Designed miniproteins, single chains, continued (3). Designs and how they scored, part 84

Each design is a single chain, and the fold is of that chain. pLDDT is the mean over its residues in the fold that is shown.

## One batch from the design tools (miniprotein)

Design m10909
Fold by ESMFold2-Fast:
Structure m10909 (fold): chain A 81 residues (1-81)
Amino acid sequence: MKYKEELRRAAREATEKMKGASEEEVEEIAKELGKKTAELKKKLSEEEVKEIAREGVLETAKENTLDQANILSAALNEALA
């Protein structure tokens, strides 16, 4: 589960970095996670990537704000397109 744990770690780090960040900073953090997700989707199934993305968005909504969760969701959907 090397790539799954790497993506989950990246998502958790992104959520933590977003705490107290400006909207512009949140967008940059979300784009960085999106790039990492795009790289790892070649090593993971679509279902695995979507599951980890949902976990990250839900955790961001729970721990941070719904606005940050929406920005993250948009960036991850772009990365998965």
Scores: mean pLDDT 81

Design m10910
Fold by ESMFold2-Fast:
Structure m10910 (fold): chain A 84 residues (1-84)
Amino acid sequence: MEEEKKKLLREAGEHASRAIEALKNGDVETAIEHLQRAIELAKEAGNDEAAEYFQKALESAQKGDVETAIENARKAMEAIAKAL
């Protein structure tokens, strides 16, 4: 069970990295898809802090606030790193 949670968190982190890359490239639609997947994976892993930051990143991306979206995605990745 602990290994399954760590796998979900690593997958959430991979989606977060792809979302940040997409945001930097101006591909907001791709970033939104990756952020939605990261939220699902973080919630399934029981990491509510990471899920909340990914949700804030998603909301910022939907509003076109790329800088705030990247910052919140990075905060979620920090929460994941602390849990691994």
Scores: mean pLDDT 86

Design m10911
Fold by ESMFold2-Fast:
Parts: sequence; structure tokens; C-alpha cells
Structure m10911 (fold): chain A 76 residues (1-76)
Amino acid sequence: MLAERARELGRRGRELALKGRKLLEEGNAAKGTGLILLGMGDVLEGTLLAVRAGDEAAAAEAAALGAEGGLNMGAL
């Protein structure tokens, strides 16, 4: 259950980050940054849920989905 939720949050975070990045490229910095931050929150929540569930594969998958959206751990 938690592992599935973690993967879903990772996917959602990736989609939000990609939308935010597109808005930044279009010059909408405020909305773009907001969506990227929301995406980061989803990826972090998903990764932490997977870690708490003891599912390292789900945690890695959630983090990887975030990276696909341009969200690196430690990046702004």
C-alpha cells in the first residue's frame, strides 16, 4: 500500500516538475517555480513513505521519477 502511494507521488511530482519547467521556459517564473516546489514536495513525501515502509526499490523509483522531472536531491 505505502509503496504504491510512494510511486504515485513520484509520478505526480514528475508531472508537476515538468509543467513547472515548461512555465519557466515560457517566462512565467512565479507559477513555474511554484509547480516545481509542489513536485519536489510530492517526490520527497513519496520517497519518505517508501523508506518508512522499508521498500528501498520504491524509494529509488520515486526519487528517479523526480529526477526525470528535473528534481535532483539537493538541487534548487
Scores: mean pLDDT 74

Design m10912
Fold by ESMFold2-Fast:
Structure m10912 (fold): chain A 80 residues (1-80)
Amino acid sequence: MMEIELSDEEHERINEILTETYRRLARARTEEERDAVIEETSKRIRKELEKMGRPQDKVDYFVSLLTTGLRFQAAQRAAA
């Protein structure tokens, strides 16, 4: 798997964003709300990684991987 070496600040910030994202997904009632949460999360994580000078290819890969996982989680919640 592609490994991204994160600083302590990056790691804490990404964990904060993900924790908030899961809470927001738990509160989302519609597919539109879940999609909006996932989209916002993807943009925020991309911005944080870009601030730290990460190559775009690695940023795109990381964001894509997270977005796929979040969409899978949202779909499971919608089906329940």
Scores: mean pLDDT 73

Design m10913
Fold by ESMFold2-Fast:
Structure m10913 (fold): chain A 85 residues (1-85)
Amino acid sequence: GQEDIDKIKNLGSEAVEADKNGDSTAAINALNQILDLAEENSSNSEVLEAALDALLEILKNATNQEVILKAIAGVLTLLGLLLDM
Protein backbone atom coordinates (compact mmCIF):
# COMPACT_ATOMS: atom_id res chain seq x y z
CA GLY A 1 0.00 0.00 0.00
CA GLN A 2 1.01 3.63 0.54
CA GLU A 3 3.48 2.65 3.30
CA ASP A 4 5.39 0.43 0.82
CA ILE A 5 5.40 3.25 -1.79
CA ASP A 6 6.76 5.73 0.79
CA LYS A 7 9.44 3.21 1.89
CA ILE A 8 10.46 2.61 -1.76
CA LYS A 9 10.78 6.39 -2.36
CA ASN A 10 12.93 6.78 0.76
CA LEU A 11 15.12 3.78 -0.24
CA GLY A 12 15.57 5.29 -3.72
CA SER A 13 16.80 8.58 -2.22
CA GLU A 14 19.10 6.66 0.17
CA ALA A 15 20.59 4.65 -2.75
CA VAL A 16 21.30 7.84 -4.77
CA GLU A 17 22.93 9.57 -1.76
CA ALA A 18 24.98 6.46 -0.81
CA ASP A 19 26.30 6.14 -4.40
CA LYS A 20 27.25 9.87 -4.46
CA ASN A 21 29.16 9.36 -1.18
CA GLY A 22 31.03 6.34 -2.61
CA ASP A 23 29.12 3.83 -0.44
CA SER A 24 28.20 1.28 -3.12
CA THR A 25 27.40 -1.36 -0.45
CA ALA A 26 24.70 0.85 1.12
CA ALA A 27 23.37 1.77 -2.36
CA ILE A 28 23.12 -1.91 -3.39
CA ASN A 29 21.44 -2.81 -0.06
CA ALA A 30 18.80 -0.10 -0.67
CA LEU A 31 18.32 -1.36 -4.27
CA ASN A 32 17.83 -4.94 -3.02
CA GLN A 33 15.23 -3.72 -0.49
CA ILE A 34 13.31 -1.91 -3.27
CA LEU A 35 13.31 -5.11 -5.36
CA ASP A 36 12.23 -7.25 -2.37
CA LEU A 37 9.29 -4.89 -1.70
CA ALA A 38 8.31 -4.99 -5.39
CA GLU A 39 8.43 -8.82 -5.52
CA GLU A 40 6.43 -9.09 -2.25
CA ASN A 41 3.82 -6.74 -3.82
CA SER A 42 3.99 -8.11 -7.40
CA SER A 43 0.16 -7.92 -7.84
CA ASN A 44 0.09 -4.20 -6.82
CA SER A 45 0.77 -2.04 -9.91
CA GLU A 46 1.18 1.18 -7.85
CA VAL A 47 3.99 -0.42 -5.79
CA LEU A 48 5.66 -1.82 -8.94
CA GLU A 49 5.43 1.60 -10.65
CA ALA A 50 6.94 3.31 -7.57
CA ALA A 51 9.79 0.75 -7.58
CA LEU A 52 10.39 1.29 -11.32
CA ASP A 53 10.47 5.09 -10.84
CA ALA A 54 12.96 4.70 -7.95
CA LEU A 55 15.25 2.37 -9.96
CA LEU A 56 15.18 4.70 -12.99
CA GLU A 57 16.12 7.67 -10.74
CA ILE A 58 18.99 5.61 -9.25
CA LEU A 59 20.14 4.63 -12.77
CA LYS A 60 19.99 8.30 -13.93
CA ASN A 61 22.22 9.44 -11.00
CA ALA A 62 24.47 6.40 -10.37
CA THR A 63 28.22 6.57 -10.97
CA ASN A 64 29.29 3.21 -9.48
CA GLN A 65 29.30 0.42 -12.10
CA GLU A 66 27.92 -2.27 -9.75
CA VAL A 67 25.03 0.04 -8.72
CA ILE A 68 24.30 0.80 -12.42
CA LEU A 69 24.29 -2.92 -13.33
CA LYS A 70 22.04 -3.79 -10.35
CA ALA A 71 19.62 -0.99 -11.29
CA ILE A 72 19.46 -2.19 -14.93
CA ALA A 73 18.78 -5.79 -13.79
CA GLY A 74 16.12 -4.49 -11.38
CA VAL A 75 14.37 -2.48 -14.12
CA LEU A 76 14.22 -5.60 -16.33
CA THR A 77 12.80 -7.64 -13.41
CA LEU A 78 10.11 -5.01 -12.72
CA LEU A 79 9.15 -4.76 -16.40
CA GLY A 80 8.69 -8.56 -16.41
CA LEU A 81 6.42 -8.35 -13.33
CA LEU A 82 4.37 -5.51 -14.88
CA LEU A 83 3.93 -7.43 -18.17
CA ASP A 84 2.70 -10.51 -16.23
CA MET A 85 -0.09 -8.47 -14.58
Scores: mean pLDDT 87

Design m10914
Fold by ESMFold2-Fast:
Order: structure tokens, then C-alpha cells, then sequence
Structure m10914 (fold): chain A 77 residues (1-77)
């Protein structure tokens, strides 16, 4: 019905706004993790790739990948 189409359109618009707001906060979080990752990379370069620092870098990269996947999921919704 016309009413069902109107409601579906309004719901879609609301979801779009929420998705954009969430995507922005996710982008900010990714930026923060990328900045931390860059600092950890600089530390690793200084100390010559100690096992503990390499594990931390791998964990940070995994966290960034998870956030990017979550962002993609929200964008696809």
C-alpha cells in the first residue's frame, strides 16, 4: 500500500542517518587505532622487532581490520 511504501521510505532514511553517524564514529576510532599502530611501528623500528612489540603490532592491525569490517557491515545495511 501507499502507506507501507511511505513508512518504508521514512525507515530507510532514518537508518541512513544512523548509519552515517555510526560510520563517522567508526572512522574516528579507526583513525585513532591507525595513529597508535604508527607509533607502535616507530617503536618496533627503534627496538629492532622484539617479539612482544611485534605481537602488539599484529593485535593493533587485527583490531583495525575488525573495525573496518564492522564499518563495511553498517554501510551495507
Amino acid sequence: TELEEELARELQEEKEIERKNFSKSVDDAIGDLEAVSARVEAQIATVGGEANTQVVLDEKQEMIAELRAEKAKVQAS
Scores: mean pLDDT 70

Design m10915
Fold by ESMFold2-Fast:
Structure m10915 (fold): chain A 82 residues (1-82)
Amino acid sequence: ALDAAIAETVAAVEAFAKSQGLEDIDTEAVRAMLRRAAASAPPELALEFLNLLKEIAANPEKIAELQPRADAVFREILERAA
């Protein structure tokens, strides 16, 4: 489940970056970063955060709508890691 969510998020980020003219993104670095972030969080919060990032990357027009929830989940991850 988590590995699938990371793979889907990486694919969505890559597609978004290419749509912005960023064709030379390091997808392996993005995957490594997401894996490290997920490892430091409770699995349920990691999955929610990855799904929010995936939806934002796939639907950039929803950034204003989804950013507050993504920020809240990320903050909760940081607070639980402390």
Scores: mean pLDDT 73

Design m10916
Fold by ESMFold2-Fast:
Structure m10916 (fold): chain A 70 residues (1-70)
Amino acid sequence: SHMDEQEAKLRERLRELLRRLGAEFAAEGWDITVDDDGTVHIGADVPEDRRQEFGDRLAREALRLYQEVS
């Protein structure tokens, strides 16, 4: 169905978003990695503020993706 196709596209875009954000944070020196299945691994030494920043940025950009689908 159209809803199932949109759901699949959103999931794939969210995985690409996770990979991109993980790579950006890793490039800044933070121990953040993202698996092919979209699982995020954050190193114990990553400060809470950086974890929060990752989450906030993910939420903001994910919301934009949802708005593009509506």
Scores: mean pLDDT 79

Design m10917
Fold by ESMFold2-Fast:
Structure m10917 (fold): chain A 96 residues (1-96)
Amino acid sequence: SKEEVRRLIMLEASVTSHAMAIKFFLSHNDYENALKTANKMKELIEKELPNNQELISLSQQLIEAIKNKDTKQALSLLDQIIDYIRQLTYNAMDNY
């Protein structure tokens, strides 16, 4: 539906913005603000896609990686989350 496509585009933009902020904080060893931003991103994902267990799981894994100060794993998980949402958006556009 048009509403679903619009909602996914808005979610992708919001998640991309949060991901850029998390990457910035991680590059400065600011794990507190990285964790705070990652939790906000997870809450947004849970609100918009409450039944997407894989995306929620990836978001939780990101939070755990940041808590463990595993920057390499956190960056990999951020890319996976962005790619997942982009794929959802493209699939919704193709079925429009």
Scores: mean pLDDT 90

Design m10918
Fold by ESMFold2-Fast:
Structure m10918 (fold): chain A 66 residues (1-66)
Amino acid sequence: AEAEVEALTAAQLAEFDAHNTPSPGERAVWEARFRALAEARVQGKSLGEMHQAARDAITAQRAALA
């Protein structure tokens, strides 16, 4: 489960990095988003719950960087 979440997060980040030149802070926000989506997907949550988890992760990561 944890290893699966990290593998999915790493795959999404690799795809993002291939098409973007993010700052470290911007990349950290996207990483948090991808991890939240991977966790929700592995847990079998609904599409609405996945979207909410992604929004919550973005908000929390931005607050942590401030």
Scores: mean pLDDT 80

Design m10919
Fold by ESMFold2-Fast:
Structure m10919 (fold): chain A 70 residues (1-70)
Amino acid sequence: SKSVAESVIKEIEEGKEDVIERLKEAGFSEEQIKIAEEKMEELIKWLKENPDTSVDEINEKLAEMVEKIN
């Protein structure tokens, strides 16, 4: 959809605290959360460079990031 990347960027930037809490609930350590924050920054950069990206592509990147934290 139009501006999906921009919407996701705003959700990540505004919802970062909620995402961190969700990761803690999922059993991630503080060290793993720090890595997740770094990956979130990487994702934001990728989204800014790829504003026409699809929801499927964003979900794929999110899944890859979660897998790398484990």
Scores: mean pLDDT 74

Design m10920
Fold by ESMFold2-Fast:
Formats: structure tokens, sequence, C-alpha cells
Structure m10920 (fold): chain A 75 residues (1-75)
């Protein structure tokens, strides 16, 4: 689970960078750092929720659906 979440967050960061949405780049980078440092279930759920919100902000429906699917599996 954690490795897949990290993979999706890195894709999200790259997408934000390509769109020059630096607020989303910072938000994705912070979320990625928390995910790598904290192994708790609550932290993982929070990272997935944040990833879903950022994917919607960046208008990537496929990426948002991947975060949503993992969030359902984590609950």
Amino acid sequence: MKEKVIELLEKLKDLADKKKDYVSVVAASVTLSVTKRDDSKDSLIASLEQGYKLALRLNDKDLAEEFKKLLKEAL
C-alpha cells in the first residue's frame, strides 16, 4: 500500500510541476514527505485524501480515481 501511495503522490507532484501549479507542487511534496516518514494508518488515509483533493484540483480524473480506490481499500 505505502509504495503505491508514494508512486501516485510522485505522479501528482510531476503533474503539478508540468502545469506550473507551484502551490500544488509544495502540497504534494509535503504530503509525500509525511507518507515516507509516518507508517500509521491515519497518516496513510490523510495522505490519500490529500492526494485525491490535489488530483481533482489539477483536473486529472484518472489519478483522482486511483487515490479514491486506494482510500476505499484503506478504510
Scores: mean pLDDT 82

Design m10921
Fold by ESMFold2-Fast:
Structure m10921 (fold): chain A 79 residues (1-79)
Amino acid sequence: MEEEKERIREKSREVTERDVKEAEKLGGKEAAELIEKAGKLYEEAMLAKLEGKDEEAEKLYAEAKKLGEKAYELIKKAQ
């Protein structure tokens, strides 16, 4: 389980770093900050689900999705 948690953290970090840089280019620093926060919540949701905390994972996924949608709204308005 700990080895799986480490893999989730590593992959999540790599994906979030790429997404944050792209969001900064498309929607500016605010969009990048929202994507970074969404990525952290998504990582926490994945870890919670791995531990069998499905209710907590659902809540974290919902929060991550909300922040991601807000970031995409900023990107859309900037274009």
Scores: mean pLDDT 79

Design m10922
Fold by ESMFold2-Fast:
Structure m10922 (fold): chain A 90 residues (1-90)
Amino acid sequence: SEIVLSGRLDASTAAAVEAQLAAQKEDFTLDLSKVTHIDAHGLLAIYRGVSATDPSVKVTIDVSGVSPATARAIRTMLESTGKAFEVVGE
């Protein structure tokens, strides 16, 4: 399945993003290509949401819509989860 996020990932959207990601029970792609802004709240929501999924769930994240610095931050946080992940669009 695919989850497409758009616009701002900030404090106002963080809880909804975390809950949507945490609800995933099968491998999924998180598409950030239409995201215009990510702050620390948005990054933490992605980290918490992904971390809450079963260890068997693989996440693919398309970072083509975010800055290189934000893409590196996402990769570093996901590496800390110990889960299978792939980053595309770097």
Scores: mean pLDDT 83

Design m10923
Fold by ESMFold2-Fast:
Structure m10923 (fold): chain A 82 residues (1-82)
Amino acid sequence: SSEQWIEVLEEFVAELKRRSPDGLATHEQIEALAEEFSKRHSPEEVSVIERFVSYLKFESPDGVATHEQIEQVLADFKQILS
């Protein structure tokens, strides 16, 4: 369900922020975390994470996403999935 997908994205964002305490998540860090999540989640949840990562990378063309950008992308996805 969309609620389960939102919960997975919230978990992903929380972990990404925890791993980037300086406020900046590199595209390499984002991709590495997505790979870790792909091993522990269903194909449907992985698909949502991949879409989220693609959009986050698009919104952060300099190769690093701020926590503010990550939170904005999460908010956008929550609106789309609601």
Scores: mean pLDDT 85

Design m10924
Fold by ESMFold2-Fast:
Structure m10924 (fold): chain A 63 residues (1-63)
Amino acid sequence: SSSLSDEELQQLAREGALFAKEKMKDKREEIVIVYDEAANAFFSEEGAELMGPDPNMKKIVTI
């Protein structure tokens, strides 16, 4: 199933953000992860902005 529990969703987002932060160290100091419930997908804040405003999108984690 593509459905994740709230805890699993937040943990996955955090792990992804930390991984991205390590890869982008010294270029981007903070990573914001946005979750889109309609697409069941994670986006960077910039990526979410490209998708347009969606009330189902919410910031989950900032690293």
Scores: mean pLDDT 64

Design m10925
Fold by ESMFold2-Fast:
Structure m10925 (fold): chain A 101 residues (1-101)
Amino acid sequence: MPPSSKEEQDKVLEAIRQSLLESIKDLKEQANKKSIIEKLEELEKKLESTEEWSKEELVQVAVQLREIQAEIDGVKMPEEVKKEELENFKEAYLERLNELL
């Protein structure tokens, strides 16, 4: 059972949402391709327009940002290796969220 009240959980989720928005801004500054910038702007708009976020929705955004970061870094990975790395990242991020909630 989480030790936190609903209000404290909502504050933690809001802090995570703000952290993801900051990551989007940082990635937008690093991005040289219009297609990557457009993807980041769509994620930013989604995060700004949704007032209540589930843990699962935040994890999905974090995974998408990780994939975009890999594209910016120019890392060419075999599709299976990329899938494994994204799954490992998803599990690690979910574990971190479970520690905070």
Scores: mean pLDDT 74

Design m10926
Fold by ESMFold2-Fast:
Structure m10926 (fold): chain A 87 residues (1-87)
Amino acid sequence: MSLEELKERIRSTEDASAEEMRRVFEEVLEEMRRQKYSDEEIDELEKVFVATLVRARRKGLISEEEMEELLRWAGELFKEVREWREK
């Protein structure tokens, strides 16, 4: 899957439930582990993910607590993907 396809997949969840957002983000992170992405490409995906969560929160589709939990969870997974590439 291309970087743009992954970005669009993340953006498409801005009107979804927190559970659906988590599921799609897990799928995106699995694709990142299977493919060699540059640090710049990983940063672009993380930025899109953060922006999508902020938009979902502004629409009232997720709570502030759910947004903070998803941001923390995804931050740890993006860190894991970066660290995996250094080994």
Scores: mean pLDDT 76

Design m10927
Fold by ESMFold2-Fast:
Formats: structure tokens, C-alpha cells, sequence
Structure m10927 (fold): chain A 77 residues (1-77)
């Protein structure tokens, strides 16, 4: 897989998550994650990685953006 294709996939996933947050709100997304069997600790860690990924993307720090986005995805098992 090319680096650019991987970046495009991660951007699409983050945009989809942002759309979900806009539709359901923070509380709605957290409630859905609990319904999926995620613990409060996993949800808190996921939201922290998403926040760090958003900050990194806004600052053009692509390597940090990818790292945090991947860490967030690993919690959604």
C-alpha cells in the first residue's frame, strides 16, 4: 500500500467519525461505544487519541496524525 493511499484512508475514516460526532454528539457516540461493549477507560483513551489526531492534522503534522488515528482504531475491536 502506498503512503498516500494509507493517508487518504485515514483521512476518510476521521471525516466519517467527525460526521458521526456532529450527528449524534459526544454523549451519543460514547453511549454507542458502551453498547458495543467498550469500557469507560477504552472510550476515554479513544477520545483522547481522536483529539490528538485532530490537533496534529490541523497543524500539518501528518506522521503524528497517522500515529494517533491508528492508536484510536486499535481500541475499536
Amino acid sequence: MSRQRFIDIINAIMDQFDAMMATMGDDGVRAAMRAMGMTDDQIAQFMQYVAQARQARAQGRIDDFIRYAVQAQRLMV
Scores: mean pLDDT 78

Design m10928
Fold by ESMFold2-Fast:
Structure m10928 (fold): chain A 137 residues (1-137)
Amino acid sequence: SEAIKNAEKARKYFEDGQKNFEKARKILEDYLKTGKSADEAIPYIIKGIRDALNAVRYSEKAREIAKKEGNDEAAKHFEESVKHARQAIENALKALEVIRTKGPEGIPEAIEYLQKAIDSLKKASEHAKRAVEILKE
C-alpha cells in the first residue's frame, strides 16, 4: 500500500534523525568531561532536524492516503507521529539556540533539549509503526 510505503520511509528518517541527535548529545557530553570543542555537535543537530523534516513529509503523505482510503484510525496515528516529530524539531532548534546564545554555559541545557528530541522521535516512530499494523489488518 502507498500509505505503508510512505510510513516505512518516515520510519527510516526517524531512525536516522535519532542517531544524529544521539551523536550530537554524545559530543556535548564529551565536551563537559574533556573541554574539547562542542561545535562538532552542530552539524549532527542540523542533520537530525533535516531527517525529522523528511519524516514529517512522509508521515503527512501516509496520513492523507490512509484518510482517503477510509482508515481514520491509521490516519490518527500518523497525525500523532507528525506531532511528535514536530516536537523533536522544536527541541533540536532550542538546542541550537542555547549553544549559539549561551555558548559553553548552554551545553547542559542543549543536552536536555536533544534528549527530548530523541524521545519525541522515538514516540513518532512508535505511532507510525502502530498505523502500519492497523493498515495490515
Scores: mean pLDDT 91

Design m10929
Fold by ESMFold2-Fast:
Structure m10929 (fold): chain A 68 residues (1-68)
Amino acid sequence: SEFGEHLRYSAELAEENGMPETAKGLREGAKLADKGKIKEGLETAGRGAERSGSPEGAKGAFELAEEL
């Protein structure tokens, strides 16, 4: 799905910024999004971003989750 691809792209950016835990959360979220569990996917991605201390990554996932 396009949403899953969006999360994977964000995971690559997180990895480039030295945030492997954020990248893992985003990849797990992409898998859930591909199964149609978009809200759970966003929750997983957001938790990964918050855990690694990435405010920009966390905000992106949080905003998408709130819009659903």
Scores: mean pLDDT 72

Design m10930
Fold by ESMFold2-Fast:
Structure m10930 (fold): chain A 98 residues (1-98)
Amino acid sequence: MTLEEIAAVLALVERLRARLERAPEAVREEVRALAERGDAEGAARLLVEAGLATEEEAELFLAVETQSPEAPALARRYAEAHPEAVAAAKERLLKSAA
């Protein structure tokens, strides 16, 4: 994956994490349980049903978790839709690389 694709995934994960922190405890616990079982599909579905992710965000999350060959293309699409969030994540990655 390119730096831009990695930045897009990081931006998505940070947004999902922030939304989960504000979600009801029961939803957070269920997402955690699904993740611990490796049920990426169940976790993605619950995030959409709980209003914590769009279908496009859930598709990218699922593609990354399942190591899908479509993940880079979905990450690029996310970067085009959310350029400011991805630019901020990219800058953090570049600073971390010294």
Scores: mean pLDDT 82

Design m10931
Fold by ESMFold2-Fast:
Structure m10931 (fold): chain A 58 residues (1-58)
Amino acid sequence: SHAEEALRLGLAGRADEAIALLGEAGLPQSGVDAIRAQPTEEGKATAAAMGGRDLLEA
């Protein structure tokens, strides 16, 4: 799933790709914008956490 791939990318520090996959998977635009607005390290952590939450709920 996009959530699994986003989690992998986030954990690898590839936040931009993780954010792109989360957006493609239907994450609300406000959520995508919030992640992009954060500092790089916080953005990585947020992307990984959001991917992890979706994975647990799936």
Scores: mean pLDDT 58

Design m10932
Fold by ESMFold2-Fast:
Structure m10932 (fold): chain A 74 residues (1-74)
Amino acid sequence: SLKEEIDRLIEKARELVAQARASPDPFEREVLLGIAAITAAVALNIARQHGDEEGVKKAEEVLDEIFAEERRLR
């Protein structure tokens, strides 16, 4: 289902954030966080378009975490 696709994208974004946090290389962290942000943004857009309130909240939470990690890196 579309909801399962959205949840899969959110989970993938969270996995990328975890990989970024585990990386000692600032460049690798930035690249992984960038991919995570694109993935979460796609999930957010689809969730908003289809009224998946739970998906919207999860995607926004992941995006907030990504932006916090990016600020820590800079």
Scores: mean pLDDT 87

Design m10933
Fold by ESMFold2-Fast:
Structure m10933 (fold): chain A 58 residues (1-58)
Amino acid sequence: GCEKNAAECISSAKDEDEAISCVEKVCPPTLVEIVKDLLKEYGLDKVKDGAKLALSDL
């Protein structure tokens, strides 16, 4: 789906609110909920690391 766009949003975000707002513009609500859960569990820094890795594989 929109995983590349979500990963790009997350990797460029300064905070969790910016990451979520960006993903909400490009992805369906179901993926936005997944991103919110990941941010809550792992925090922004770890989720950004995962997003950068995902972008390098795409």
Scores: mean pLDDT 79

Design m10934
Fold by ESMFold2-Fast:
Formats: structure tokens, sequence, C-alpha cells
Structure m10934 (fold): chain A 64 residues (1-64)
């Protein structure tokens, strides 16, 4: 139903926002430590996970 789709989209957006908050904080903390290798890995993880969630959200929105 449209209500179920809206609820799923809202849930995925909440997960995306929380993940962004956590990963951005981790990136900032590791930048402050000068751990360039960890920063590089976290930035790659961030880009992949955001793209994955954005793709899932877009697919659900396309069903509306």
Amino acid sequence: SPADLAAQIARLRSVRDKMEEILKKAIEENKAKGDEETVKRLESLYKRQVAELDARIAALEAQA
C-alpha cells in the first residue's frame, strides 16, 4: 500500500541519516588523529553505504 511504502522510505531515510552521522563523526575523529588510512577506508565505506541506501530509497519511490 502507499502507506506501507511511505513507512519503508521513512525508515530507510532514518537509517541513512543515523549512518551518515556516525560515519562523519568517525571520519572527523580519525582526521584529528592523522590516521589517513582509516579516513580513506571510512570515506569509501560512507560513499558505498550512502549510494546503496539512496538506490533503495529511489527504487521504493519509483513504485509510488
Scores: mean pLDDT 86

Design m10935
Fold by ESMFold2-Fast:
Structure m10935 (fold): chain A 98 residues (1-98)
Amino acid sequence: DAEEKTEKARKRGFELHPEDRLAMAVEEFLVRLLKKYAKEGAPSEKVKKLVELTLEIQKALVEGKKEKAFKLIEELIEELGFSEEEKEELERLLKEAE
């Protein structure tokens, strides 16, 4: 894919570590999910839990603690009840990190 090759070359040009690139991609996904839940009128408790787990995941990724980040992501999926589409997108991001 020409767009995918261009995007990968751009990310490489920014000299970002794999952990930083993964953290940015996961943050973008989680921000989109948070925005979706806010628009759908999701309970404040669900939104709060998403924000708290998002911050912990980002911290673990930035610190290079990938195993901890993956466990927190699994916790997020279980606690918030992700749809199959949301799970597939998150799994895609995790595969791109490996």
Scores: mean pLDDT 67

Design m10936
Fold by ESMFold2-Fast:
Structure m10936 (fold): chain A 106 residues (1-106)
Amino acid sequence: LEEKKRRVEEEARRLIDVVTEYEKRNPNASLDEKVERAMLLISGSVTVLAVKHTEKVTKEDAELFKRLSELYREQAEKEKDPELSEALKRLSEALRELSRAIEEEL
């Protein structure tokens, strides 16, 4: 379980790094693109906090991480930048594995 939590934290931090690099590559981004990037930074940061504060494993925690995995997967499918898409996909997969590990502990 702890290893699965660390993987989610690592992939969320990777998403933050990739978004930061994307901003540097796209200085003339539209307002819509700036909002999308801000949402990804917020999402990544909140995911790190959620994982760090999941001290007691419950069915609700498993469902939460499963839903977050699905949302990141949907974002990855819509993302045009291949590096951002891959970072979102990796985070989605890490969250799915964490959800499964929590279900196995119950």
Scores: mean pLDDT 79

Design m10937
Fold by ESMFold2-Fast:
Structure m10937 (fold): chain A 78 residues (1-78)
Amino acid sequence: MKEKEEARREAEREREEVVELLRKLGAPEEAIKHAEEAARHAEKASLALLEGNLEEARKHLAKAAEHAKKVAELLEEQ
């Protein structure tokens, strides 16, 4: 369990750093919220992979991808 706990703590720190960077770059709050959700689901997917739970990992990877697409849409200018 120690490796999973360390991975979770590292993911939390990285998520906070990414959010802060996006805010400094002037990203919309909606994009930041979706980026947070994408990171959160990616973290859960990584933990599921460490447990060998491929179904749970696929579920969370799909959710992470959905939120990442939303971030891209909100950041792209017409």
Scores: mean pLDDT 76

Design m10938
Fold by ESMFold2-Fast:
Structure m10938 (fold): chain A 70 residues (1-70)
Amino acid sequence: MTPRERLDELFRRAKEEIEKATSQEEIDAVMDRFSVELDRILPELTDEERQYALDKVGELSRLYLEKYAA
């Protein structure tokens, strides 16, 4: 699996878990796991892939805020 494919799978799983979460504690746990895994993959990414990852982190953060602001 390429670093990009692993990154896409990581975001897909995090997004799905956030959407299914029913409590703030569950969302916090998802975000913590996501941050740890992202930190592990960042050194393997190209500059272009890092920018893509930052854009996706922004998307995930927006979903998190939307869930709290509903």
Scores: mean pLDDT 78

Design m10939
Fold by ESMFold2-Fast:
Structure m10939 (fold): chain A 90 residues (1-90)
Amino acid sequence: MREEQEERILEMIREEAREQGLPEEKIEELVEEARKALEEHREELSVEELERWVRAIEAVRELRRRLEAGEISAAEAAERGRAIAAELRA
């Protein structure tokens, strides 16, 4: 279900940028850039890799929400974010 994972990534980018207060024009620019990147790497990215990216983005968004709610510190959010990024680069 490749197209579903790609659209989910794009949807999460839109939601995150909107929650951060970016103008809709800038949100669509970011989404278009992400869509082009996914298209350029379509032959290189497996469905399993796309699923990993979806999970990582969801985890990062959850960390931001918890930080905003005061459930975790900025230092804890940064540490967990670095761990997620490290897993994606491995």
Scores: mean pLDDT 77

Design m10940
Fold by ESMFold2-Fast:
Structure m10940 (fold): chain A 112 residues (1-112)
Amino acid sequence: MVTLEDLERLYQRLKEAKTEEEIIDALRDIVGAFRELVLQRAPKEELEKASQILLDALEYAVKHLSPEKVREILEQVLLVMEALREATKDDPEIQAIVDETIRKVRELLEKV
């Protein structure tokens, strides 16, 4: 099972990444870890922290990757988030966290 501590370690790996490939790989793992925490129905407080780590990681990508690569990544993240929105229809509190994450990812996409 994925934990919040796993996600925090992946975020540290992202900040230590030296190449575009390493940044992209770390982002993929962060998105996957967030997805697993949501599907596991992690506590609301943990999901709010996980959402913030995901958003911080995406903002790091905006600063360090080309605009074209950032757009591709953010569009892929939105597809994952839309799938999570559908998967969480039975849990309004978790769906609200997913919806807020989607809103903030769209705001980042508009800045690129």
Scores: mean pLDDT 89

Design m10941
Fold by ESMFold2-Fast:
Structure m10941 (fold): chain A 60 residues (1-60)
Amino acid sequence: SLSKKIYEDMLSLALQEAAQRDPALAEEVRKLYEEIKKSTDESIQRKLADEALARVEAAL
């Protein structure tokens, strides 16, 4: 869906900003992205992406 693509794009931008402001948080979120890349299960990918976004939003 369109909303899914927008969510992914926003998460990517949020990670870039977090990397400049909070390196520890950015590293944590990057680990979640690596897990998403390793997973072939869409439901797991979505769950990891939701967790990553929530962590970045909570810190911003």
Scores: mean pLDDT 69

Design m10942
Fold by ESMFold2-Fast:
Structure m10942 (fold): chain A 70 residues (1-70)
Amino acid sequence: DEERQQALEALRFTLESLIDLLRRDPRYAARVAEAERRLAEAEGMSLDELLAETNRAISEARRVAEELLA
């Protein structure tokens, strides 16, 4: 399914971007490990799960960026 493969690629890119952001501060070390685990699990996700996880990762990245700027 092309739509699922596109969603999988989008989630991988979003989680890798989140991991790069989290690696900027050692307080996020445990969250880096969790994001890497989510990357590994992405391959087995449905389209709906991939879309939900991408939205979740975007929201997390926004919060982390706000915390880093505070």
Scores: mean pLDDT 86

Design m10943
Fold by ESMFold2-Fast:
Parts: C-alpha cells; sequence; structure tokens
Structure m10943 (fold): chain A 77 residues (1-77)
C-alpha cells in the first residue's frame, strides 16, 4: 500500500521535526538558565551522535544549529 507508506513517512517526519524543535528549544533555554557546563557538554555529545545518525539534511541542519548554540553558551561560561 503505497499511500499507507507515504502517510507513515510523512507522520514520522512531522513528529520527528516537532520533537527535535521542541526538545532543542528546551535544551537551549535550560543551558542558558540552569544547566551546568558538564551537562551542556553531555548534550553537545549526544546531539553530535544524533547528527551523525541522521542521514536527512534537514535534521542534520537543525541539530547542527542547536550544537553551535550550545557551544556558544558553553564557551561563555
Amino acid sequence: DEEHEKKRKEIFEKVAKEYLEKTNEGIIEAARTKLTPEQIQGLIEELRRAKELAPVPEYQELLDKTIKELEKILKEL
């Protein structure tokens, strides 16, 4: 069922994007307000691994932007 597979992929892509956007926004805000340098470093490492495993360019770009923002926060601490 080609239509079923297409809808399944669209749902997964939409859910993953929304999850990543919300999670990344929350991570950045937490890093600015309440996370320790060690916790920020751990998140950067986790996101770098996620980026390596994400073959989709849109996901890689979103993760890269979040990593760069966290690196800026960590450098200013």
Scores: mean pLDDT 72

